Designed miniproteins, single chains. Designs and how they scored, part 71

Each design is a single chain, and the fold is of that chain. pLDDT is the mean over its residues in the fold that is shown.

## One batch from the design tools (miniprotein)

Design m2473
Fold by ESMFold2-Fast:
Structure m2473 (fold): chain A 56 residues (1-56)
Amino acid sequence: NGGENGAKAAAEAGEEEGAKGGRAASQLDYVTGLEHAKKGKGVGAAIGGAAALSAS
């Protein structure tokens, strides 16, 4: 449905941002790269959920 699709899109955007940061950092430090990727994923999911609730 619309709300689920909206939340998914926003979560994916956040995950992509986190993955980019993680990838860049992982070339220097594997642990730091993982931290950035996880952080972006969490933020994206939270934003997506809030947006879906607001829009739906």
Scores: mean pLDDT 59

Design m2474
Fold by ESMFold2-Fast:
Structure m2474 (fold): chain A 96 residues (1-96)
Amino acid sequence: SPIEKLQKLLDEITTLEDQAIAALDAGDIDTFLAKFGQFVDLVKERLGKDYPKVVKNLEKTFEEIKKETDPVKMKINFGSAAGMVRMLINVEIKEL
């Protein structure tokens, strides 16, 4: 069902977010960017058709974070972007 697909996506992106933040907290920027990239790719695959503006904003945030050198700013900006995607999925689940 559409709800089950969104719940599965929410679980998958939450796992990727947790892994990305753990890598960043460990100073492993390469693993952080790899996990954030997987987060972006998964959201784009699952939501890109119905929510192209949300995906475009997420992709823009990812490209901006690749140019960032401050891990504190990386964490804040990634957490904000990931939080907006989770909020969207939770709203869509409630409206289905």
Scores: mean pLDDT 87

Design m2475
Fold by ESMFold2-Fast:
Structure m2475 (fold): chain A 105 residues (1-105)
Amino acid sequence: SRLEELLEWVRRNASEAQRFTATALRAIGAILDETESVEEIERAVKEFEEYVKKYLDKEKQAKIYQGLADTAEAAAERFAESNPEKAAALQEIAEHFRKLAEEYK
């Protein structure tokens, strides 16, 4: 899609703040997208986690991880009936980030 092409361009050529925004939108977008594969969600989320760990302090990391956990948990509830396998994967993502948020308080 044009959005994916734009986000990839921003990721490669933009400032740190723009790259952060692009990777965040990609991860959140993938979590909330009914048509996205579990593999692509995990890939987008991992890329954003790597960015957050590299460029943000522990306090900011904790807040971001809390937001990701909340988003993944809400998406898991949304998909529980229509796609139980995807809901289970999103629940694991939520638990992973919930744990990281607590460790980085």
Scores: mean pLDDT 80

Design m2476
Fold by ESMFold2-Fast:
Structure m2476 (fold): chain A 90 residues (1-90)
Amino acid sequence: MEELRRKEMEAAALESLAIMGAYVTPDGQAILDAGAKLEQQLLAQGVDPYLAKAEGLDYIADQLADVHPNTAKVAREAARLYREIARARA
């Protein structure tokens, strides 16, 4: 339980860092909006909230891979942790 909560806090912190890093790039707002739209579409289809969030973060990472590689890596790590949380809760 404590280990899972720690992982959730770590994922949330990395997600916040990825969002802030994206926000300071030239196309950051559009990329963040598209990622959020993907998450919302997956949630509407009944996808697990953590998996939907992970897919949105992977989209953001893919879009930032060439523009801001360090932020893309942070977004990918957050997505990885959210997928692990989803699996641990199953």
Scores: mean pLDDT 85

Design m2477
Fold by ESMFold2-Fast:
Structure m2477 (fold): chain A 90 residues (1-90)
Amino acid sequence: MELSDEELTDALVDSTLRLAAFLIEKYADDPELVELFEEMRAEAERLRRERASLREAVEAALRFFRRLAELRPDDEGFREAAESLEEALA
């Protein structure tokens, strides 16, 4: 089985960050290239932060809906939400 789209995206972002760092160091004497590589690194860092924040938000929502399902077991919506979020994080 191949990596999920999420895992592949995270791996590509990490690879891009490492590549950008390497290129910034290698071409340190070329300010135009350094500026472009710093922009690429900043964009990849923003995406990584956004991805981490989304994952944390989904995990927080899962904990919240699990607790709601325990407090209100007769409300199928809370259980369904928790199950859907668990599958998304699996």
Scores: mean pLDDT 75

Design m2478
Fold by ESMFold2-Fast:
Structure m2478 (fold): chain A 96 residues (1-96)
Amino acid sequence: LLEHLEAAIEHARKAAEAAKAGDAEEALRHLQEAGEHLTHAMKVAPKEVIPLLKRAWGHLLEAARALSANKPDFEKAAQHAEEAARHLEEAKKKVE
C-alpha cells in the first residue's frame, strides 16, 4: 500500500511539473503511471482512505481530460495533478 501511494504521489507531482512546462506527452505518461499505482493501492487500502483515493483518481482523470482537449489547458491540468497529489498525501498520512 504505502509504496504504491508514494509512487502515485511522485508521478502526480511530475505530471504537474510537465504540464507547467507545456509537455502534454510527458504529463500524460506520468498521469498514467500515477493511475496504475493508485489502482494497486485501492485494492489493499483500508475503507477509511478509499474516499481520498477516489478524489485523487477523479483529479487524475480531469488532468488527463484537460491535456487531451482540442486546445490543451496546461494550467488546469497542473492544478488537477497537484490536487491529486494532495489527496494522496492525506491518504498516506492516515495509513502511516
Scores: mean pLDDT 86

Design m2479
Fold by ESMFold2-Fast:
Structure m2479 (fold): chain A 72 residues (1-72)
Amino acid sequence: SELEEVERELREIAEKYGLTPQERKLVDEFIKALRKLTPGQRRDVVRALRHLAETDRDAAIQFVKKLVEILK
């Protein structure tokens, strides 16, 4: 499914960038938050996160934190 693909991509990013246990918990909360979005919005968010993770790891973490807070 689309959600399973998104979760897989986020887990791959977490493994590639060697996330800490605290950061992995943040990724779990992010996946839950993404379930509140439309499929199109989820694709856009994941693409933005992947780009940020490749260029600025700190910006990527802040992006995830902010989105989780907004979608709670």
Scores: mean pLDDT 79

Design m2480
Fold by ESMFold2-Fast:
Structure m2480 (fold): chain A 112 residues (1-112)
Amino acid sequence: MLENFIAIASTIRSLELPPEEELDRYVAEADKIIKENPEFVPAVIHVAASILTKDKNPLKNLSKFKGIKVESVDEAVEVIKKLYPNLTLSDEEIKAVIARVALTIPIAKKIL
């Protein structure tokens, strides 16, 4: 179970998002990490959705979405927008949160 990953990633809820000028770099690194670690994708979406919506159980809603195969931050943005169609955040804000969460995967893999 990815409990250590979820615990670590959830602490970023109160952290500042990447600066706009660094966002493209963080997204590129996150895309590579997501593609190399598909088993972490549901946990990344769970933590990111929890941060963006303040929902403590986004994974319950995610279980209703059949065929979630995400290989990029952009695809993860589309999944979150489909799960939360009334979300008032910009795509850039959603990308920043997803990228920040995905960058936690290498840290979690060292302690798992």
Scores: mean pLDDT 69

Design m2481
Fold by ESMFold2-Fast:
Structure m2481 (fold): chain A 96 residues (1-96)
Amino acid sequence: SMAELRKALEEARILAEILKKSENEELKKLGEELEETVERLEKAIEEGDEKAVEEEIKRLLELIQKIYELLSKDPELLKKIIEELSKKAGVPVPEE
């Protein structure tokens, strides 16, 4: 649904802000690319450009995959990012 997509974009924007503040230069760059991809996707949605929406969603998923691959090498950093994202996005973290 559009509501679920908008929520995902808000969460991606918050994640980008967190990553841009990282001391890891690769994560900073991915945060900047994530922010740009979210902005392009929001514009494509507003303009009703279905092809651009599909292309930017694909780029968004590829960026998220790269971010998770880097964070998987640093479990403490991953935990801190999840906690900060949860706090800023107001999403309850499932207790596992």
Scores: mean pLDDT 78

Design m2482
Fold by ESMFold2-Fast:
Structure m2482 (fold): chain A 71 residues (1-71)
Amino acid sequence: ASAEEEKKALELVEKAIKEKLSPTEQKVAELSRQGKSAEEIGKELGLSRKTVEERVNKVLEVVAEVAKEFE
């Protein structure tokens, strides 16, 4: 029960996050979830480490704001 409710909540949060993120930010979020570092993500996307870190921070801000909306 709890695990299924958490899964549904995560799916709704993920959809809301995806709608608020650019395609590049969505890709950064995916690669970060796979455990890739900012350096590795930068190499795969052709971005500097600093740009990736800025995109990761943006993703985290969006995640935090969406999480507040679902409280």
Scores: mean pLDDT 75

Design m2483
Fold by ESMFold2-Fast:
Structure m2483 (fold): chain A 83 residues (1-83)
Amino acid sequence: SIEEIAEKLTELLFEKGTEEEREAFARVLGLPPGSEKDKERIKHTIAAVLSLPGNNNAENVIKLFEAAGMSHFKEEIEEIFKE
């Protein structure tokens, strides 16, 4: 489900991402400064983005992470979408 994918992507960001990468990701999502510390806000925003037509796939999520400087998470993102 979109909720499960959003949860796994959020866990990836907070377990393996740096603070700077989370800040960059929050900026890409259009969130205000400090939102990178709000795990629930990030999760709900990812779920909202994935709910838009054409966004719920590995390719477009990889592009979103690349925009935040996180191209190194490509393999982990592909694994999340394997379900």
Scores: mean pLDDT 83

Design m2484
Fold by ESMFold2-Fast:
Structure m2484 (fold): chain A 73 residues (1-73)
Amino acid sequence: MSDNELTAEVYEVASAVNLTVSKRSKNPEVSKKFKEASKKYRLAAEYYRKGNLKEGQKYAEEGLKLTREGTKL
């Protein structure tokens, strides 16, 4: 309950940071990758808040993968 809420808050912060990078990037491909990463981290936070750790972990991993792809562009 409380631990899941703390984990959800961490992923909400990650989502906000990735959205900020997307909005500040002048490269459309970089912007797109960070926007998608933000969306995945938001989904991770939502599932952790619901207590669905399996789906939360899955979306967190997808968000990290997208962030790594965006940094290579």
Scores: mean pLDDT 86

Design m2485
Fold by ESMFold2-Fast:
Structure m2485 (fold): chain A 95 residues (1-95)
Amino acid sequence: AVAARSAELRALTIEEYFRHVLRGLGIEVPEETSLVELYELYEKELEKRLGFLTSVEKENIKRWREMQAASLNAEKRKSDEDTVELSEEAKKLLE
């Protein structure tokens, strides 16, 4: 059983999912592409192809949003249990 580690695996998987989708769309992504840049490329190509794959792509977006929320929730739980500073640092990084 590996249930306890699924949250960390999901965090890594989110970036891989964006890379996988872009690759599936025939787009080469640089190795050092940030998550933000991956999201921007994904959004642009998604808009372009939504006319062809509307239903499938909606489901994919929903799945990645759920995974992203789960990863963020897991990180919050880790912060609450181990480090209060992480939540405060996140606030400062936002603005």
Scores: mean pLDDT 58

Design m2486
Fold by ESMFold2-Fast:
Structure m2486 (fold): chain A 65 residues (1-65)
Amino acid sequence: ASEAGRRIIEAAARGDAEGAARAAEELIKQTGSPVAALVAAREALRYSGDERAAEAVRRVAQKHA
C-alpha cells in the first residue's frame, strides 16, 4: 500500500475532504494513475463512511483522467 493512499484514508477518517484531495494529488503523482485515486476513494468511504471526502478524491481523479 502506498503512503499517499494511507493519507487519503486518514484524512477521510477525520472528515478532512481537502486533506483527502491533496493526498489524492500526491498518489496520482507517485503512481501516474487516476485509477489508483478512485480505488483509494472507495477504500476511504469503506473505512470512514465520509462521502464528501470520497467525492473530493473522485474529483481529483477526474481532473487527471
Scores: mean pLDDT 78

Design m2487
Fold by ESMFold2-Fast:
Structure m2487 (fold): chain A 81 residues (1-81)
Amino acid sequence: SAAQAEKEKTDKTTQKINEETRKAIEEALELLRTEGVEAARDYAKEKSEKMLKDVSERDLGAAGRGAEAVFGAVERAAAEL
């Protein structure tokens, strides 16, 4: 059905955003360890901008939460240095 196809598209987009967020956090924390706080923050900003640009308006909430998770992970890890 059309409703089922729409749900599958939404679920797939959410899964992509969650996977992208997970990878972004992992990479940002690695950059924090190897290159320092500024490099990690720059990566978090660039990745967040990409996440927000590459989604439909309906998925901005999920992308925004992903962006916040990446920034939050960097700031929490930086505070422990």
Scores: mean pLDDT 78

Design m2488
Fold by ESMFold2-Fast:
Structure m2488 (fold): chain A 64 residues (1-64)
Amino acid sequence: HMEASKLFKEAAELYKKADELREQAQRIIDEGGDPEVAQTLIDQADSYRKKAEELAKKAEELQL
């Protein structure tokens, strides 16, 4: 299914974005930056991760 491949691609991109945001948040913490800023990045990363998981599951369902 072409739709499934598109969803898998989108999920992969969101996983990558989530990882990048978590790495950025960790650098802020390590450098003694604002913990609230780090928390917002972690929250955004978790949101992207959740969306990626939902898209991956939908893609799997489309393949039956």
Scores: mean pLDDT 83

Design m2489
Fold by ESMFold2-Fast:
Structure m2489 (fold): chain A 85 residues (1-85)
Amino acid sequence: MTTAVLELDVKDLKKTEEQVRTFLARAKELGYDKVVVTLRADTEELAKKGAELVKKAAEELGFTVTSVEIKEEDGKYVVTVTAER
């Protein structure tokens, strides 16, 4: 079982969406069963928007979201979304 991992700093939600969708589409094309997307955001609101963006993109591409975590770490918000197919 091969897991694909993406880590991004969220500075621009539109650019983050493009990078997340490109990553998930490529992971699906290459036959990855599991994906983990980690986003680092400067605010809790940006982190929540990022989490919803990843969840929506994963579901639209045929992955089932199994966990979503948001944690505060060193003055930043870290979002981890895990999805499987």
Scores: mean pLDDT 84

Design m2490
Fold by ESMFold2-Fast:
Structure m2490 (fold): chain A 81 residues (1-81)
Amino acid sequence: SENLEKAREIGRKVLADLEKLPLTPEQREVIAKIREILDDPNATVEQVGRAITILGALITAIENNLPIDYEAVLKELDSIK
């Protein structure tokens, strides 16, 4: 749908901007998982929306120097089917 493609485009732009930063290996792994979901042609609008929500939370945590449980984030991303 048009809304799904717009969501993917927004997510990809945000990911591209994040990838310009000096990222840790854990941050790169999370970003790779989010990109995988955004690029999956079989992903539903709900799955893409969940991935974008996680991306937004990650950005907020990075910008505010909040601790991030990368293991928990990766498990949550792996649960998106």
Scores: mean pLDDT 82

Design m2491
Fold by ESMFold2-Fast:
Structure m2491 (fold): chain A 55 residues (1-55)
Amino acid sequence: GKALSDAQAARVAAGLRAASGVDLSPAEVREAIVTGEDVRGVSGEAAQAFGALVA
């Protein structure tokens, strides 16, 4: 599949931080989206859902 750009990943990180209070790096956001695994207590599925909004 197509990987998110750093700018797209940063937008997803901002959305996840607003929703969860957890500040993920763009690399952590991309990992959560690609793997579907939870990162730092943020749901990988939630990261995938936010990623779909910016793709």
Scores: mean pLDDT 77

Design m2492
Fold by ESMFold2-Fast:
Structure m2492 (fold): chain A 78 residues (1-78)
Amino acid sequence: AEEKIGTIVAVYPGAVLLEIDGRVRAFVVYKDGKGVDASTLKKGDKVELVDLATGERYEGTILEGEGAVGGKLKLTKL
């Protein structure tokens, strides 16, 4: 599976904007099958991300920044 790093550029209720390969994309965040506010996430948390434009699904792991602006996720396309 293709792995990428996303950087959080904005956090909204129920959605995050990630910069991936120089492009900003909007995602809904799920943890344990539930929609979650990204601000509740901690380093090491594993989440599912759904691209709001394409519907593409990713598995994400919080690497740093704990779901805040400047935080980083390792992304794997599902």
Scores: mean pLDDT 79

Design m2493
Fold by ESMFold2-Fast:
Structure m2493 (fold): chain A 94 residues (1-94)
Amino acid sequence: MPLLRIPMPETEEQLKAALEMLREVAEEVRKYDPLLAAVMERELEIAEEHLRAGDLEAAFRHLEGAMVALAMAASQHPEVLELLRRFAEEVERL
C-alpha cells in the first residue's frame, strides 16, 4: 500500500465526529471485506465505551485500531481505498 497519511482527531469533539464517520465507513467496507469490517466495528464499539467513561487516551487507541483495519481493507480493495480517502478528507475538515 502506498504511504497514506490519515489526519488524526486531536480533540474530544473531533474524536466523536471521527467515530461517527467511521461507523458509516465500516458499513460500506462490509460489502467488500466483512472480516475487516467486523474488526473495525468492534474497535469503534470499544472506543465509544472508553469515550463515555472519559478515557480519551484509550478511545484514541481503539480509533487507531479501527483505522488500521480500514487501511488493511483498503490495501486489498480499491473501492475501500476510495472510502479511506473520503474519510481522511472529512477528518481534515474537523
Scores: mean pLDDT 81

Design m2494
Fold by ESMFold2-Fast:
Formats: sequence, C-alpha cells, structure tokens
Structure m2494 (fold): chain A 81 residues (1-81)
Amino acid sequence: SLKEKADKMLEELEERVKGYVRELLALGREDAARRVMEVAGETSKRVRKLIEENAPMEEIEKVVEEGLERIEEIVREALAA
C-alpha cells in the first residue's frame, strides 16, 4: 500500500538521520545536528500530510529525496568546517 511504502521510506530516513546526528554530536557540531533533526521533522510532517491526501508516490518520493539532499548538504558543510 501507499502507507507501507511511505512508512518504509520514513524509516530509512530516520535511520540515516540517527547516524548523521550521532556523528555530528561526536564532533561537537551541535548546531548542525539540530538543523538535521529540524529538516527531518519537516520532511516527516510533509510526507504524513501527502499520505493523508492520497498524493502520488512520485510526489512522496520527491519530498523524501529533497529532505535527504538538504540533510546531506548540512552534514557536508559541517564536516568541511
């Protein structure tokens, strides 16, 4: 179902976010860790709304991909500093 596929994508997002947050906190990058968690929270809320609206899977996938891209950019910039 749409919900099952979306739930799996959110679970994968949560697992990746946990890894990034752990690494950033270990490096003392608390502000970057907070930003990662904020973007992850916003992405999850958007995905949940799209599921409720029976949005196309492609739209849900795009939202998750955009969220991950923003998170990875934050991580990359924090690690370069």
Scores: mean pLDDT 85

Design m2495
Fold by ESMFold2-Fast:
Structure m2495 (fold): chain A 105 residues (1-105)
Amino acid sequence: SLEEQNAQAEDEYARGLQITNGGELYLLNPDLGDQGRIDRNNGGMYAYGARRHADKGQNFIKGVIEGETADEATRQAAIEWYEQLRKQKFEQQRAKEEEERKEAE
């Protein structure tokens, strides 16, 4: 559930998530003092530490989608961002496998 996902994320990592009336989703990184957000028109995340904590970012976005605590536009932006993160992870994994294959030859 969203509550279980948020509780686990907060227990493992010192981060937070905020949703605004403007349909913006904020992802906070307390380690860096930075924050990221999803602009509902662009569906992109701008957090400094986003790449460093990609797994956590995906879990937070899943929580927004499943919990329905945001407006429809914010949820749609979260879905689009989640799919982009999945695509990036898949591409990164493929690149890693190709490098490992190159070193083994």
Scores: mean pLDDT 48

Design m2496
Fold by ESMFold2-Fast:
Structure m2496 (fold): chain A 81 residues (1-81)
Amino acid sequence: SKEEYIEKVEELHKETVEEAEKIMKENPSVSEEEKQKALEKIERGKEGAIEAIRNAKTEAEMELYLKLYEHEMKLFLEELK
């Protein structure tokens, strides 16, 4: 169901925020403004993924949007290092 895919996005979002906060805490050169911008980008990614899933017509589309969100967040976390 769409709700199951949305729940998976919410869980990935929580994990992504926790990892991003850990990475940024370990880097003293990251400013408060940069931290806020990073968290804002992660939040926007979540919102976009949820909207895409809600508008999806097939389970295959929901899987695609979930996978794209997971991949995008993984790349973003790598960029933060």
Scores: mean pLDDT 86

Design m2497
Fold by ESMFold2-Fast:
Structure m2497 (fold): chain A 62 residues (1-62)
Amino acid sequence: MEEELAKLIAEAEPEVAEIAIAVLYTTSSKEFAIKTLRYVVELSKDERVRELARERIEELEA
């Protein structure tokens, strides 16, 4: 599930991916969000999306 959602986010337009990450961060459990965001970092070809996902992981793990 986490990997499938991360793939959809990674394949989306950067603006859509940013919105999806914000929704995930706000509405999902910490564990689900962290796992999904780690896959986004690995799968996304957009550097801004990868950087945003890394920042959100750091915030959730703090």
Scores: mean pLDDT 79

Design m2498
Fold by ESMFold2-Fast:
Structure m2498 (fold): chain A 66 residues (1-66)
Amino acid sequence: KADELGRELAELLGPENFAKAVATAMKKDENPSEEEVAEIVRSIPGVSDETAERAGKLAAELLKTM
């Protein structure tokens, strides 16, 4: 479950952007919300709002499975 969601996130953002987003989210909040993750992803150059919202939802689901 969690591994599949993590892989989908990495595939959606690319491994470099995924790692950066995760590191940034963990620095801002120990339990980042869907909105917080979406905002972080939106700050990455070239990422669309649709991709950011999808990434936020996937991250929230991943955190629920942990």
Scores: mean pLDDT 70

Design m2499
Fold by ESMFold2-Fast:
Structure m2499 (fold): chain A 80 residues (1-80)
Amino acid sequence: MEEELRILAAIHAYMYGKEKAKEFTTKAAISLGIPEEKAEKIAEEGVNMSEEELYAALAERAGEEEAERAMAALRERGAA
C-alpha cells in the first residue's frame, strides 16, 4: 500500500506539480487509515521520484511492458 501511494504521488506530481500531488496523496493515504505524519512522508517520497525511479517501481509491480505503456501515457499528459 505505501509503495502504491508513493507511485500515486509521483504520477500526480508529473501531471499537476509537487504541491497538488502532496495534498492529494496525503488525503488519499489518510482516508485509507494511514497516520498523517506517515502519509505526508509517503507523499514527499513519491513526489521526489525521478522518471527513471517511477519506471523502475512500475516495472517491479506490473512488469516492463505495462511500465512502458504507463510512462508513455504520463509523458503525453505532462506535455499537454
Scores: mean pLDDT 78

Design m2500
Fold by ESMFold2-Fast:
Parts: C-alpha cells; structure tokens; sequence
Structure m2500 (fold): chain A 92 residues (1-92)
C-alpha cells in the first residue's frame, strides 16, 4: 500500500509538471494569466497533498482507489481551467 501511495504521489507531481510545460509557454505573453495559472497549480498541489495524507492515515485498497479517483478528477478540473486561461490569453 505504501508503494502504491508513493506511485500515486509521483504520478500527480508528474502530471503537474506536464501541465506546466504544456500551458506555461502559451501564457508567457500575459503575466496576470500566468500568475493565475501558477495559483491553480499550487491549489492542486495542496489538494493532492491533503488527499494523499487522508489515504495514508487509513490505508486500504478502497481508500487508495478513492484517492486515485479524486486526484484524477482534480487533474481534469485543473486542465480545463488552464485551457480557459489559454483561450482568454488568445482573446487578448
């Protein structure tokens, strides 16, 4: 279970890095939108930490599946919000 938690943590961090690499250059021309994107990434990092800490306190197959599901949902929400910022930048 601990190895699976570590894998999930690494996967979440990896996904964050990929999103930053994908959307960062698209927001480079607008410092306000870039700042908002960094805030969204930091919000996700805090939420991911909370989800993983909850799973660590009561580790089970069920709690790990729930943590993975919640992390995937948060990542998709983050990606959608980052796409909206890029669209806003293109309109400017």
Amino acid sequence: LEELLRQLERAAEGALELLREKYGPKLEGDPELRERAEELLEEFRREARRILEEARKNPSEESLEEAARRLQERLEELRERLEELVEEAEEL
Scores: mean pLDDT 80

Design m2501
Fold by ESMFold2-Fast:
Structure m2501 (fold): chain A 87 residues (1-87)
Amino acid sequence: MKEKERELISEIFDDFEERMLAALSEESKALLEKARERIAKGLSPEAREAREKAIRLAEELGLSEEEKEKLGELAALIVEGRKLKAE
């Protein structure tokens, strides 16, 4: 992947994050904060699996190391957030 293609993908992810955050309710934001706290204490097996799959996909797409880490963290956060919502 060329730098121009990588930059375009980064812009798409940033726009998606901004839109997602703007659309989140106060309740959803609180759940994400709790998910971050759980991740800081250690990843659940489900969150770890999601992170690994996201990182692998980013590698196949030729994304940067920073982008791979960001995508992996986002995947883990979503999984933990869903678990909190289901509890």
Scores: mean pLDDT 69

Design m2502
Fold by ESMFold2-Fast:
Structure m2502 (fold): chain A 100 residues (1-100)
Amino acid sequence: SSLQEQVDAAFEELYKWLKENISSIDVSKLSKSEQLGIFTLALMVLGALGKQEEVRKLVQESHEKQKEIDAISKIDKEKARELWIKFMEEQLKRIKEILE
């Protein structure tokens, strides 16, 4: 269908952008919303590429880490922010490896 063709074209453009830019993304300069946005786009691209098991693992690890960091943020917001940035950097590195 024409809608499916438009969606497939959009994912192809996102895939090209992600592959070109993922290594240059400085997570520490992004807001939490921007970090989550980039991560979500990367997961959608991986899903479109048939990497459903890798997506499932990345999502599970993110849920577990979010619970850990949310507990820390109640005591030390700066430490929680630093740990989240480090975790997101590690997740984007894994995504880059899957895209290679």
Scores: mean pLDDT 85

Design m2503
Fold by ESMFold2-Fast:
Structure m2503 (fold): chain A 65 residues (1-65)
Amino acid sequence: SAAQEAKVKELLERVEEAIRAARSVEEARRNADAAIQDFLATTELSEEQVAAVRAQMDALIAAME
């Protein structure tokens, strides 16, 4: 649904910000994981949606230079 797509987009933006602000791969992973945990504490996403966000997180971290 559009509401679920908006929630996924919001979480992805938080993950992207956490990675962009990080100075190392380790910091990026820690900060991104924390952002996902904080978001899921108040917002329900399906297992498939959470997996898609984590896959994008892994791709962004792999692209860090």
Scores: mean pLDDT 83

Design m2504
Fold by ESMFold2-Fast:
Structure m2504 (fold): chain A 57 residues (1-57)
Amino acid sequence: MNDKVSQVAQVAGQAIAQGASTDEVLALARQKGQELGVPQEETDKLVTSIRNALAQS
């Protein structure tokens, strides 16, 4: 029920906190989404949201 989406967001947040590049954060988010079986559509939305958040940070 979207708990998997929260886990992907947490992985992205940890990568950002560690100073990872935008590309690295997006790659980690995609990999975690696939690992957890998040639908491709949801994973794409997450990646877009993360990219936008990083662009504004």
Scores: mean pLDDT 77

Design m2505
Fold by ESMFold2-Fast:
Structure m2505 (fold): chain A 89 residues (1-89)
Amino acid sequence: GVITFHVSRPLSEEEVEALREALTAVKGIGPKSADKIVEAIRTGEVPEEDVEALRALRERLELVAQQLEEEGLTHTAHRLAELLLALDL
């Protein structure tokens, strides 16, 4: 199955690139995990089989959200926060 969550306005290509860069800069988030996170944020959908793996990355994703806010990427940080709230289901 798929977990669906509410998403605000779509990310621009620049915001997607910044998000991917911020994710891969964190130790323990590889390119494949970053791609899954970007896709989940873009679509508002998380495959059920990926939920536990993303929950295991929660602390790292909270660090990324904080870093994005510090860089002034407020909307990108909010989109990541929406994913984090969905993982609490």
Scores: mean pLDDT 80

Design m2506
Fold by ESMFold2-Fast:
Structure m2506 (fold): chain A 68 residues (1-68)
Amino acid sequence: MRTEHRVEGTVDSWEELGERLTPLARRFSDDQEISGEGEVSDERFRLRVTLRSADGSVEEYHVEITFR
């Protein structure tokens, strides 16, 4: 089964970005196969992460954050 999650928003600083991503990073502490790609610039942060569980289920996270 495939599940997709989207996280979008605007932040004023790298510190605020870190705070917003902390809950998401904590979910990745389980025994899961993790693959990801990301793009970082002064104006935009994009991240796509795929988590694959032992039962064959797949969770995909799409993150797009804009700096103000």
Scores: mean pLDDT 69

Design m2507
Fold by ESMFold2-Fast:
Structure m2507 (fold): chain A 99 residues (1-99)
Amino acid sequence: EVPKITVEDLAKILEENAKKLGYSYKATPEDYELLKRIADEASKRKLDPKKVVEAFPEAVVFSNAVVTPYSTDEQIQALLDGAERVLGREELEVEESPF
C-alpha cells in the first residue's frame, strides 16, 4: 500500500500546532485549499506533507502568511524547496511501506 496523507490529516496537524502556540484555531476552507496544494506537490517530490506542514506552521496557519491559497505553483515549490534546505530532504521523505 502506498502511503497517502489526506488534507484532513494536515488540517489536524495545523490545529494541533496552533494549540501548542496557545491559539484556539480550526482550519478554514482556504486553509484546506492551500493544504491540498502543498500535499499534492510534496507527494510529487516523495516528501511527507505532514513533515512539511510541521516545518512551516507559521506560513500556513495565518492568513497573512507568505504562502496563501492564492499562491502560484512556483510559490508552493519555493516553500517545499525551503523545507528541504532547512531540515534536509531525508527528514521530509515519505517512509516507504515494506514490500
Scores: mean pLDDT 62

